# Designed miniproteins, single chains, continued (3): the designs that were tried, part 93

Each design is a single chain, and the fold is of that chain. pLDDT is the mean over its residues in the fold that is shown.

## One batch from the design tools (miniprotein)

Design m11422
Fold by ESMFold2-Fast:
Structure m11422 (fold): chain A 60 residues (1-60)
Amino acid sequence: SHMEALRKALKEGVDAVKAGDYDKAAQAFREGSEHAERIEGPDSLLAQNLRDAADRLAAK
């Protein structure tokens, strides 16, 4: 389900940040944003925040 995929992506993203793997964290949060958008629709604030977090992490 999109909800389980979202939870998995959030966990992977957080774990990657703790490990200093910012590219992996950015990938995980981008995947999470797609699942959040499928759950909440195109105006999902969670999806927007996850995309913004991914962009910031990818810039490191």
Scores: mean pLDDT 84

Design m11423
Fold by ESMFold2-Fast:
Structure m11423 (fold): chain A 68 residues (1-68)
Amino acid sequence: PVLTPEQQEELRRFLIEELGLSEEDAEEIVELINAGDYDGAAAYLLIEKKLSQEQVDAFAAFVKKLLQ
């Protein structure tokens, strides 16, 4: 699903403020979610950015809430 500009901004803020990502990394995740690649976004966070499973679970919960 394509995120609205408001949803993209909320997701970007969460990624930067709560998960500590750079603006560049946050933009990559926003692009993956906007393309519907949820597994790719989770893998990027876990493998590439070395986030914990708890942080990735928090991300998944946030995205689920955002898309409701």
Scores: mean pLDDT 83

Design m11424
Fold by ESMFold2-Fast:
Structure m11424 (fold): chain A 72 residues (1-72)
Amino acid sequence: MKKETALLMTQAYEDAARAVRNPDLAEQALARSPVSRKTTESALRAVEETGDPEFVAAALEENAKRGRELAA
């Protein structure tokens, strides 16, 4: 995977995790990029289905951590 792609995916996961924990940030996450929009929409749906924002945010942060490791 190219480093640029890993960074873009990492940003999408970080945006989604922030939006899940802080709804005031959801608009910014949805507007940032098509990838961040898709990731944030999926994350918000997962929160609605599970009723557990912290569980969803933790999973997204784990994905972001993996993306940072690939980009390093």
Scores: mean pLDDT 78

Design m11425
Fold by ESMFold2-Fast:
Structure m11425 (fold): chain A 102 residues (1-102)
Amino acid sequence: DEAELRRAQALAREVLDRIQEAMRPLSSEKDVARRDERLDAILAEAYERALAESDPRTRRVLERAAELGLGLFYQVLIDLAGGEVTVAELEERIAALEKALA
């Protein structure tokens, strides 16, 4: 559904913009452990928001990505926000990673 894809892309852009703005102060954090803790908190908050606002198909893709790691969740948002990747292509990529990591 083109409308669902457009909504997923719009949501990904909004969430990604919020992550990037929240990450801006991290460039001045010299303590690596504290920087990583703050990054994890930012990504966890973004994940909760993305799940609440996603359609069921996109939500499942984001949940599966986050189970592999919040870094992969972040990459999925980047790919969706770029507008060149479909939810189906992300499903294929995540399935391949799940199989490789099992």
Scores: mean pLDDT 84

Design m11426
Fold by ESMFold2-Fast:
Structure m11426 (fold): chain A 65 residues (1-65)
Amino acid sequence: SEAIEAYKRALELDPNDNVAWRELVKVYLENNRLDEAVKVLNQALELDPNDEFARTVLEYLLSQQ
């Protein structure tokens, strides 16, 4: 998907782009790509361990697997 590629490029340029990684997670979830969504959330938490959104979404997704 062009959207996935665009958000990945944005994150390569700015790993702290909160808009880009959140949109990437959303697109992965809309396409049932749970493993990719989890990887993006883990990367976001490596950069900002206190991100409540990333923690909450990751916890929810892991509880569904």
Scores: mean pLDDT 80

Design m11427
Fold by ESMFold2-Fast:
Structure m11427 (fold): chain A 108 residues (1-108)
Amino acid sequence: MEELRQKAIELLRKAAELFRKAAELSTDPRYQEALRQVADGARTAMELVERGDFERAAVLSEQIARTARELAEKMRADPNVPKTASDLVEQAARLLEEAARLFRKAAE
């Protein structure tokens, strides 16, 4: 249990950091706001994990991962957004998906 918790929290922390870096690379306020929202979601999932609420942490992580993937696709289609920014958001989505899998194992 503790090992799964520590690994999941680390994945969420890395995802939040990647969203922050992507926001720094984007000059569009709409993308900056969307990236702040998914980063806040990752932090909320960390708080749920610290409370032992692995089921809600898994659901939230899955929802944020879907939002992040949609955001990455929109950013990739925008010629004013550097590819590095959309790549970081896609990487963060993958980390959230892995965290969700760990939370579901912990909830069993």
Scores: mean pLDDT 85

Design m11428
Fold by ESMFold2-Fast:
Structure m11428 (fold): chain A 83 residues (1-83)
Amino acid sequence: LTKEELLNNPDKVLSKYKSITLLMMKNSGGGTSLYGLLPTFGFEKVTRVPMSSREEAEKEYEELLKAGRKDVLLYVNSIDEYL
């Protein structure tokens, strides 16, 4: 699952996936990002998996995709993406 798919047609995504897994990075400021909450649009269950680094998050995302997991969304928020 991609962010673009979810944002362009949330109703279709919600009809297809009852639960999703969100791989997320902790913000450097410890603040909550609204982007990390996008996958909570009416899903019955959202599993949040906090990752310590961007590289670990991207690696886990690729491994899950290779394992056939289409219900996984990657949210990586680094200072470089917001500056």
Scores: mean pLDDT 63

Design m11429
Fold by ESMFold2-Fast:
Structure m11429 (fold): chain A 71 residues (1-71)
Amino acid sequence: MTPEELAKALREMVEGVLDSPVEGVELRYRIEEKDGKIIVTLEVSDGPMTREEAAEFLRRIAEELEKKAKE
């Protein structure tokens, strides 16, 4: 998966999070690069983040991936 494709998927998840009745989410992520591929590990658990905060977190990851794609 290209960084752009992954960023698009994360932006789609943002819409799902904002439309979700779920509140109290915590997100952790790890980004690794191997042989020109970007691997993202995302962990979702219960936490103090609002839907809006979770959506912003995912948007920031997408922005970072888009920036890496340019380099």
Scores: mean pLDDT 69

Design m11430
Fold by ESMFold2-Fast:
Structure m11430 (fold): chain A 61 residues (1-61)
Amino acid sequence: SAMEKAERLKREIEASTDPAEAVRLAVELWRLAEETGDEELRKLANEASFLAHEKNREALA
């Protein structure tokens, strides 16, 4: 299901050591949320985007 894919993408973002990969995965999750219109997927996409942003910020520090 879309939710299962979203949860998997979020775990991949959490486990990623590459900030660029984390950003790409977060974009994919956001697209999935936009395509489905699911509020729960939108919440996961927002959380994933925040995590990707934090990883990118830490890598640049």
Scores: mean pLDDT 79

Design m11431
Fold by ESMFold2-Fast:
Structure m11431 (fold): chain A 57 residues (1-57)
Amino acid sequence: SAELDARAQASEARAAPAVRVMKQLIDTRGLSAEEAEAFARRLAEALRAGEDVAALL
């Protein structure tokens, strides 16, 4: 539904800048694509829960 899509987009928008920066850090560290995806997903969850993302680094 439009409401579900809007809420999903809002959640993604809030995480997007941090995910973008984290992808650059991951690329610099030489992580695999699968590891990068898993890490980005966990980072997005931590941001959504209001946790300190520095703990994931």
Scores: mean pLDDT 66

Design m11432
Fold by ESMFold2-Fast:
Structure m11432 (fold): chain A 66 residues (1-66)
Amino acid sequence: MDDALAEAVEAAVAAAGDDPEARLRAAVAAMRAVDAPPEVLRTAANGLAAAGAPEDVVAELRALAE
């Protein structure tokens, strides 16, 4: 995993506060902003789906990965 990508996601999640849904959406927005590789986006989507994350977040990551 790219350390710069991980740091950008962590910073965005921290800035979103304590709401888990807002934190997940902030992470997705950060991945979009840094143009994360499709493999990273697919891995994140699959992991979040397995963890029971909101369907809209998983769908957005999959759409970005194409």
Scores: mean pLDDT 74

Design m11433
Fold by ESMFold2-Fast:
Structure m11433 (fold): chain A 72 residues (1-72)
Amino acid sequence: SEAEELAAKGEEAYNAGRFDEALEYYEKALQIYEEQGDKEGQKEALSNLAYVYLRQGDEERAAEYLKKAKEL
């Protein structure tokens, strides 16, 4: 699916250290999963966003995204 393809691109960007690109891809994947009502996809995208923020040293934002993922 489009969302899965975007999430895969996000993972590739994350592994390459391109954190800003990873955030863009994961945010786009999250939007599509939300439009589809895919709660598992939403949890996965939110967790991936949190991991990017942790790598950037933004612990507060990472905690917010992890909380959102747990509440879904």
Scores: mean pLDDT 89

Design m11434
Fold by ESMFold2-Fast:
Structure m11434 (fold): chain A 105 residues (1-105)
Amino acid sequence: DPEVKRQIEIVKAEAQRKKSTVDQFLDVFEYEIKTKKVTREELYESVERFGEIYGDEKVKELLLEYVDLLVNKEDQSKLEEIREQMYKEIEEEEKKRLEEIKENL
């Protein structure tokens, strides 16, 4: 079914774009905090914008936690754990949407 294949491709592409945006945000957050060019509040505004664009409240909450860990100079292991949690949330949402498409066949 060509329409089902297209819906699957859209869901996968959206998940990949979300992961790419998360990676970009994490790189920017690390750079900006190291250079002290932005405030914590400005980083929070960037995270809120992510929530508005993607509608993903769970990833938004994890991004806020990541900003707090960076500002508090927490261990790299904690930063990596939150990053893995964000990827897991994106992948679980992708899987759920793909299962819904298959059930509607």
Scores: mean pLDDT 78

Design m11435
Fold by ESMFold2-Fast:
Structure m11435 (fold): chain A 61 residues (1-61)
Amino acid sequence: GAEEALKAAEEARRAGAAYARNGGDGPFGQRAVEASKRAVEAGEASGDEEAKRRAYLASGL
C-alpha cells in the first residue's frame, strides 16, 4: 500500500545517501540501485502519487 511505498522511497533515499558518503563504493552502489528499483515498483503498484514522486526523487530518475 501507500505506507509501504513511502517507506521504500525513504529506504532508497537513505541507501543513496550511504552510497554518496562511502565515496561510491560498489556494494553500497548495488544496494542503492536495488532500493531504488524496489521503491519505484512499490510506488507504481500503490497508485499513490506522493509515494511515486518520492521514489523517483530518491532514485535520481
Scores: mean pLDDT 76

Design m11436
Fold by ESMFold2-Fast:
Order: C-alpha cells, then structure tokens, then sequence
Structure m11436 (fold): chain A 60 residues (1-60)
C-alpha cells in the first residue's frame, strides 16, 4: 500500500477509542499501549504511525 494515511488514521482512531473504553473498564494504560504497538507493528504500519499512536494513547 503506497498511501496508508487513511488506513493508518482509521486504525489510530479505533485504537484510541478501544484504549479509552479499556481504561474506563479499569485496564492498565501501559499494557494497552504495548498491545497497540505490537498490533500496529504486525499490521505493517510505519514507525511514524506507531509513534503517533503511542503519543495519542499517552495523552489520555
């Protein structure tokens, strides 16, 4: 995929929504971030997209 911007952004939004729901349910933020990073890496996202995801999750 040459342009991953729309897909990456959609995934970032879904990951943020899932993280917020998990935090509200009493989940551990560090574990949520680690799982999101691992999932994004396996999905083949760029390091820039992964960094953006982590930064957004840490700002929760």
Amino acid sequence: IESEDPLARERLELALDNAKAALEAGGNLDVIIENAEAGAKEAGFSEEDIDALVAALKSL
Scores: mean pLDDT 72

Design m11437
Fold by ESMFold2-Fast:
Structure m11437 (fold): chain A 60 residues (1-60)
Amino acid sequence: MIVVEGEFPTIEKAIGAALAAIGLDPRAKVKVEGTKVTLEAEDTPAGREAAEYIKEASEA
């Protein structure tokens, strides 16, 4: 299981990133707490892509 956390500049960007990650892996579990997004995904190609997206988007 892959677990990643990302912090975003705004609540709107956090929600947008969470929705995008679910679009990449609909089976992933996503929690949004203000500007913080926590993603839990299976170690599958889709799960890895969703996790990488959250990490990269939060680092921008």
Scores: mean pLDDT 81

Design m11438
Fold by ESMFold2-Fast:
Structure m11438 (fold): chain A 82 residues (1-82)
Amino acid sequence: SELEKKLEEVKKLAEATRVAALKAKEALEAGDIEGAKKLVEAAKKYAEEAEKLGEESSEEAKKYAEEAKKYAEEAEKALEEA
């Protein structure tokens, strides 16, 4: 169904956000502030897309979008503390 396709897309965006957020933290630990900034920006963009698709989908999709937003916010906070 279209809802199932949107759920799968939101899951992929949430995973992309998580990976970008992890890489941002790794970049910060390595002292690569510029690399971390780009990765945080990517994570925020994926989380935004997940939120938009989640609103058009199921409650399950909204939960994945909310997790993506949390990963992006944690990465941004880590960058601000660097």
Scores: mean pLDDT 87

Design m11439
Fold by ESMFold2-Fast:
Structure m11439 (fold): chain A 56 residues (1-56)
Amino acid sequence: SKEEARDYLMEAGAALVRGEYEKAIEFAQKAIELDPDNPYARSLLEEARKKLEEKK
C-alpha cells in the first residue's frame, strides 16, 4: 500500500511538471488515501490546487 502510494505520488509529480494540474490533484489524493502520513502528498496536492487556480 505504501509502495502504491509512492507510485501515485510519482505520477502526481510528473503531472504537475507537465502542467496537468487536475491529474496531479487526482494522483495526490490517491496517494494520501493509501498513505495519509506522507507529507509530500499533501504538499503536492496544495501546490497543484494553487497552480490550477492561477490558470483558471
Scores: mean pLDDT 80

Design m11440
Fold by ESMFold2-Fast:
Structure m11440 (fold): chain A 61 residues (1-61)
Amino acid sequence: SPDERARLLAELEATVEWAKTLPPEEKARVLAGLEVVRDYLARHDPELAARLAALIAELRA
């Protein structure tokens, strides 16, 4: 649903902001987890997957 999608996006954004504060090794683990979520979303919600890809790129910068 749109409400579920908006909530998930907000949680992903919050996760990325939190991950920016982590040491490199812990940040790498979070990035690996986000890539798994992105792969799942690419099959079910390509638009949300694209949004997550942008957040992952931001976290890598």
Scores: mean pLDDT 85

Design m11441
Fold by ESMFold2-Fast:
Structure m11441 (fold): chain A 78 residues (1-78)
Amino acid sequence: STEEKIEELEKLVQNIVDAIRENPNISLDELKDMADSLQAYLHELGLNVKVSVVQGKVEDQIKAIREALEEAIKQLRS
């Protein structure tokens, strides 16, 4: 169901957020790989969502990932 897909995506995104927060020295390349992997997964679900890579504060990258999740949920509910 759509609700089950949303719950799975929310859990996946939370795991990514937790991994980023647990590694404050995470490289830009690692962040890019995570963003690219999430974007590819969303594309396989038929969703047109871009996951931005943000250099700077970890919290800004987390916000970008969460914005991608919100857009994905919006498209799934359409």
Scores: mean pLDDT 81

Design m11442
Fold by ESMFold2-Fast:
Structure m11442 (fold): chain A 61 residues (1-61)
Amino acid sequence: SLPDPLEAEADIYTGMAAAFERQGRLDEAAEWYEKAAEIYEQSGDTVRAEELRKKAEELRK
């Protein structure tokens, strides 16, 4: 079966966030984690969305 297009987009955004985090760009990483969380929520993956929102909040502290 084909993957969910929204989940694929969220995976890309999560990868972008991880790249910014590795570069020490924590504010930008948090923004991309929040974008990924919104897409996971739209796809019905509310658990993963909540995890990424918490991650974004942690990076902004």
Scores: mean pLDDT 82

Design m11443
Fold by ESMFold2-Fast:
Structure m11443 (fold): chain A 66 residues (1-66)
Amino acid sequence: MVEEAAKKILEKIKEEGEIRATLQELADELGVSPVTVLEALAKLKKEGKIEIKEEGKHLIIRLKEK
């Protein structure tokens, strides 16, 4: 489940260039709980694949270049 959420997040970033959403909106879009989204984001960040910024209530998620 976390792995599938992580894959969907990466696919969405590749399609849209970035994700701009609240944690709840992203969870609803992916069909998972907010906790699962947080775990997927933590995994991708630990792997060095994404960058996350906070703008108020929104998360801005982008691919990290090496």
Scores: mean pLDDT 80

Design m11444
Fold by ESMFold2-Fast:
Structure m11444 (fold): chain A 72 residues (1-72)
Amino acid sequence: ADELIEEAVKAANAGDFEKARKYTEQAALERGASPEVARMGANVAVRAVKEGLDPRKAIEAAVQSAAELDKL
């Protein structure tokens, strides 16, 4: 998960939002998120980055949300 978060942040900083989305989705899946939740979180993170949020904060928040949902 941590390695995938680093790759997602790196991709987002380079403007590669497709790779950022894919790595964020994979990081969420490794944290135990379902495929649907992981995809939703990745889309939210990329949208936040496009709207001017810090890539690391947006991506880490999305992956943490997936981990929180894993309590169910």
Scores: mean pLDDT 80

Design m11445
Fold by ESMFold2-Fast:
Structure m11445 (fold): chain A 96 residues (1-96)
Amino acid sequence: SMEAMRANAEAARAAFEEALALLEKAGVHLSPGERALARFLAVADSLSSERPATVEEALRAIAAGLRTMARLYESAGDLESARRYREKAEKAEELA
């Protein structure tokens, strides 16, 4: 149903904004680009869901994205960026 997809997308957006506020309060700072990318990840997850996204699910989606960034930096030989992204992912997982 298109109405269910719209409701899920709106819930995902609300859950995502709350997840970002929780991360900021916990000292996990995301750039505007990282926040935009995480928004797309949260919306993508909501489109395959049969129910509205929760804050816990938004935090897990953000953590998964950050872990993917850590792996990409590690593969490129940037171990310092990989470490920073891994630390951010672990903090997001702790809040979920």
Scores: mean pLDDT 78

Design m11446
Fold by ESMFold2-Fast:
Structure m11446 (fold): chain A 83 residues (1-83)
Amino acid sequence: SELLERYRSLSDVERGVLDALAEAGEAGATARELAERLGLSQSTVSRALRALEARGLVERDPRTGRYRLTPLGREMVEAYRAA
């Protein structure tokens, strides 16, 4: 599917961020929490989050600074896990 192809076209960091956000569920996560979980720098994670947000796959709560998957982001992760 096009969703599976798009998921596979993402970088390892971008896929790691999407997977970690899928595991975080509705609560989402901050860039700092994602960096700690993935063993990456906060700058690396922040860059990936900006790229994913530009693609409409994640969204940021301006009140909390927490990121979560959009419906499209969730569908993309689920398509990969189902394949």
Scores: mean pLDDT 85

Design m11447
Fold by ESMFold2-Fast:
Structure m11447 (fold): chain A 55 residues (1-55)
Amino acid sequence: SLEEEIEELEKKMEELEREGVRLVLAGDLEKVAEIQKEIEELKKKLKELKEELKK
């Protein structure tokens, strides 16, 4: 269902955000940039799914 897809993506995004914080502390800026791009893609997908769910 759309609700399940949204929850799965939100959980994945939270995991990536936690990993990104650890990478910042480690000084791995290249991997931070990669994680940030993945988070932006997930945010875009979540926005689309939430808009469909509201209909």
Scores: mean pLDDT 82

Design m11448
Fold by ESMFold2-Fast:
Structure m11448 (fold): chain A 83 residues (1-83)
Amino acid sequence: DKEKVEIIAESLRYLAEALRDIDPEAAAKAEEAAEKAAKAKSLEEALEIAKELAEWLDTKKDPRVVALTTGAILRAIGDILDL
């Protein structure tokens, strides 16, 4: 469903914006992931892009980055469930 793919891409764009003043490298990675997710051909592809980003962000071991990433995931789940 294109609608669910768009929700994932938007969630990643918002995560990138939130990370911009905290970790510019993480923000750039999230922005790249958002662009890739927006172009994903399937929901599974978009989810794999988001998963790879989340795993990379977890390697930072920064509680602020972890909190923002968790928030973005919960928001995306909520938006998909509200469809």
Scores: mean pLDDT 82

Design m11449
Fold by ESMFold2-Fast:
Structure m11449 (fold): chain A 56 residues (1-56)
Amino acid sequence: MEELIKRAEKILADPEASEVEKELAKKALEDLKNKENIEVAETTIEFLELRIEEKK
């Protein structure tokens, strides 16, 4: 779980991430911190990481 939080924070700090992608990462981070929707948050983070990597 700590690793997922770090991954979400990396998306928020990534200059290649769009405002929409950062908003989704913020939601995932909030869900992880509240221990809610962990599976959905993990899937969202993985999707965003792949999407941002494709831009590079």
Scores: mean pLDDT 80

Design m11450
Fold by ESMFold2-Fast:
Structure m11450 (fold): chain A 92 residues (1-92)
Amino acid sequence: KEIVINADGEYTIAAGDTVKVAPNKNVKLKVKGDIKLIVGDNSKVTVIAETDSTITSIIGSNSIGPSTVLKVEKGYEYTTDEYGVVIKKKIE
């Protein structure tokens, strides 16, 4: 299923879904498994996985760099920005 996010907030994403985040958004994704993620310009995306998961980042229309693959561990949150900086934090 393709999910288009055009508002800031928190979203639950099923395994196998494709998520497209609009530009200038700050969103939190609770993922149930492997997903594809398209991040718009100037957006921040925080990912929390219920199980160890693979996030395939597909670059948006004004992307910086090629597609990337991020391995996300259960029990951690991962925050990404438009420059590809990833901040990993353990969930309490």
Scores: mean pLDDT 71

Design m11451
Fold by ESMFold2-Fast:
Structure m11451 (fold): chain A 83 residues (1-83)
Amino acid sequence: PSKWGGHALLAEKTKDYKHAAEAFKKAAEEYPDNAWIYNQLGKAYFKLGDYEKAIEAYRKALELDPKFKEAEKNLAQAEEKLR
């Protein structure tokens, strides 16, 4: 299960979502073509209530991988929060 997979599990265990967002932002700077990193960055911003930044991150994930179903669902949820 994904819960047992290294770096992803460690990032998900971060109690401070600000630290998670900073970590994924740095990872996105190092790996700008990685859709998964942008999806995780968006999830961290969503947990912080920063829905506009979450939307930007999810859109970038979908720009890199248009078939990324999780990012598509996450984007819709974040857009709904701005109403």
Scores: mean pLDDT 77

Design m11452
Fold by ESMFold2-Fast:
Structure m11452 (fold): chain A 72 residues (1-72)
Amino acid sequence: GLKEKAIELAKEAVRLAKEAEELYKEGKILEAIGLKLRAIGLGWEAFLLGKKAGIEDEIIKILEEAGIHMEK
């Protein structure tokens, strides 16, 4: 359902964000930027679905594990 999809997208965002950080450390700056933008997009989509599913706090916690902060 919607809840499972939100969690799935949040976990994928975390995975991409961590991969982007590793690419930054390796000097692959353009590739890192590309993955970081994708991670942010997926994180935002997960947050919107999480709000609709009533699991906003759970999604925020998952995203924070990768340093993705949903700032106001």
Scores: mean pLDDT 82

Design m11453
Fold by ESMFold2-Fast:
Structure m11453 (fold): chain A 114 residues (1-114)
Amino acid sequence: SALDQQLDQLVSEIVKLINDLYENIDKLSEKEVVEKLQRIIDLVREIMRLAPDDFDRLLALLTLVADAILYAEKKFPNNKEVEKLREEVLALLRELLARHPSTPLLLTVLELLE
């Protein structure tokens, strides 16, 4: 469907941004890292808007984004913008948990970010 094609394009952009972050973090400024992470979170919010009940996709994406945030925070431990983005991801995970409270993997990801 047109929706499936749009969702696949959004997922591909998220994966590309995360891979670029992992590959190039030592070459990126803190500002560029924050901008990439913000773009990733904005794309996840768009997927949540378009397909709010696609739990498996949202859980997989938020797990990848959580890992990317933790990686960036380890690299820039004093960056308050990265800390704010971690709080945004926590809010999205809590929203997903409110819809699907009996998901062990989601609880594990929340514990890692909290």
Scores: mean pLDDT 85

Design m11454
Fold by ESMFold2-Fast:
Structure m11454 (fold): chain A 74 residues (1-74)
Amino acid sequence: SEKEELRERLSALQEELTRMEWEGVVTGEQAQQINAHLKRARDAISAGDLEAARQHLQEAEDLLNEAKARYAAE
């Protein structure tokens, strides 16, 4: 189901953030911003607001990709 797909996407992004924090790819401020979106996505999934969940997951993914690009440029 769409809700299961969103939960899997959330889990994957949480694991990626943890790895990137361990590797030093994200700053503490970037990690806080990404975690805020992941929390909002989790809350939206639980509330059945799948559109809000998709939006917050996309924002988290975009921030992760931005952090990777900045790290690669160092």
Scores: mean pLDDT 87

Design m11455
Fold by ESMFold2-Fast:
Structure m11455 (fold): chain A 63 residues (1-63)
Amino acid sequence: MLTPEQLRRAIDIALEKGLYTVALRAALLAVKNGDFDLAREIAERLRQKGYTEEAEKVEKALE
């Protein structure tokens, strides 16, 4: 299993390559697993990269 640090690095690399769907799926999986802190971090990174709609989908799943 990936550590939180390894997962964050993988998400950063995916977003750098424009693979925002990978980051979105990871965030939604984190919500399902009860890892709300990780889901919030991914949503913030999506928003920082301009993927506002994807960030909002994660935020809606958290609320």
Scores: mean pLDDT 79

Design m11456
Fold by ESMFold2-Fast:
Structure m11456 (fold): chain A 55 residues (1-55)
Amino acid sequence: SARQQRLDALLAQIKEAFENGDVEAMSQLLQEVQATFSPEEVRELLQRFNDFVNS
């Protein structure tokens, strides 16, 4: 779905900002996610990001 593709795109941008050490961009992207998606979708995205960081 378009909603899922947007969520996946935002996760990809957060991962890129993390790899670049861009704390400002990560903060802004996380705020956009929290403003745009449900608490359950936000939790799932954060879990996927945490798994990426710890892989």
Scores: mean pLDDT 84

Design m11457
Fold by ESMFold2-Fast:
Structure m11457 (fold): chain A 70 residues (1-70)
Amino acid sequence: GLSEEELKKRLEKLKKELEELKKELAELEAELAALGDAAPTELVARLIGVEIALIGTEREIELLEEKLAA
């Protein structure tokens, strides 16, 4: 299994990735809101991709925090 140090390093990396994903999501949501019905399908697809990545990253953080707490 992963050492406590390796788990902490992975957790720090994932938390940084989560912050970047949240920032990207907020920027994409603002751009979509500004464009409305004129928003290209590629922008909507990117928003969905970021939402999926954010959910996955949050779940991995929760699982790693649970392992560190045990």
Scores: mean pLDDT 83

Design m11459
Fold by ESMFold2-Fast:
Formats: structure tokens, C-alpha cells, sequence
Structure m11459 (fold): chain A 62 residues (1-62)
């Protein structure tokens, strides 16, 4: 399902973010296809944004 696909994508993004910084936090609204990520290191940003784009998710890094 679309919801399951999005949940799996968010899981991958969360794992990538926390691998770069264990203190990274992710807030999401799957209905709006939007994620907000805090404490994401600059070196992980390109990879995380690429994963989000592939999944059709808009990401705000703060």
C-alpha cells in the first residue's frame, strides 16, 4: 500500500539520519508527505534528501 511504502521510506530516512547523528529527530506527516528533521549533519543531508525525493517526501532540515 502507499501508506506502507511511505512508512518504509521514513524508516530508511530515520536510520540514515541516526547513523549520522544519534541525536537526530524526525517529525512526519505522511498525509502531507512532509518530514522535519532536526540535528542532521551537513554530510548526511544529500543522502537523506535523495531518499526523500525518491519516496515523494518533502523534507525540511532545521
Amino acid sequence: SEEQRLREAVGRIAREARAANPDATIFGDLEKKKLTIRNLPPEARERVLALAKEAGLDVEVV
Scores: mean pLDDT 84

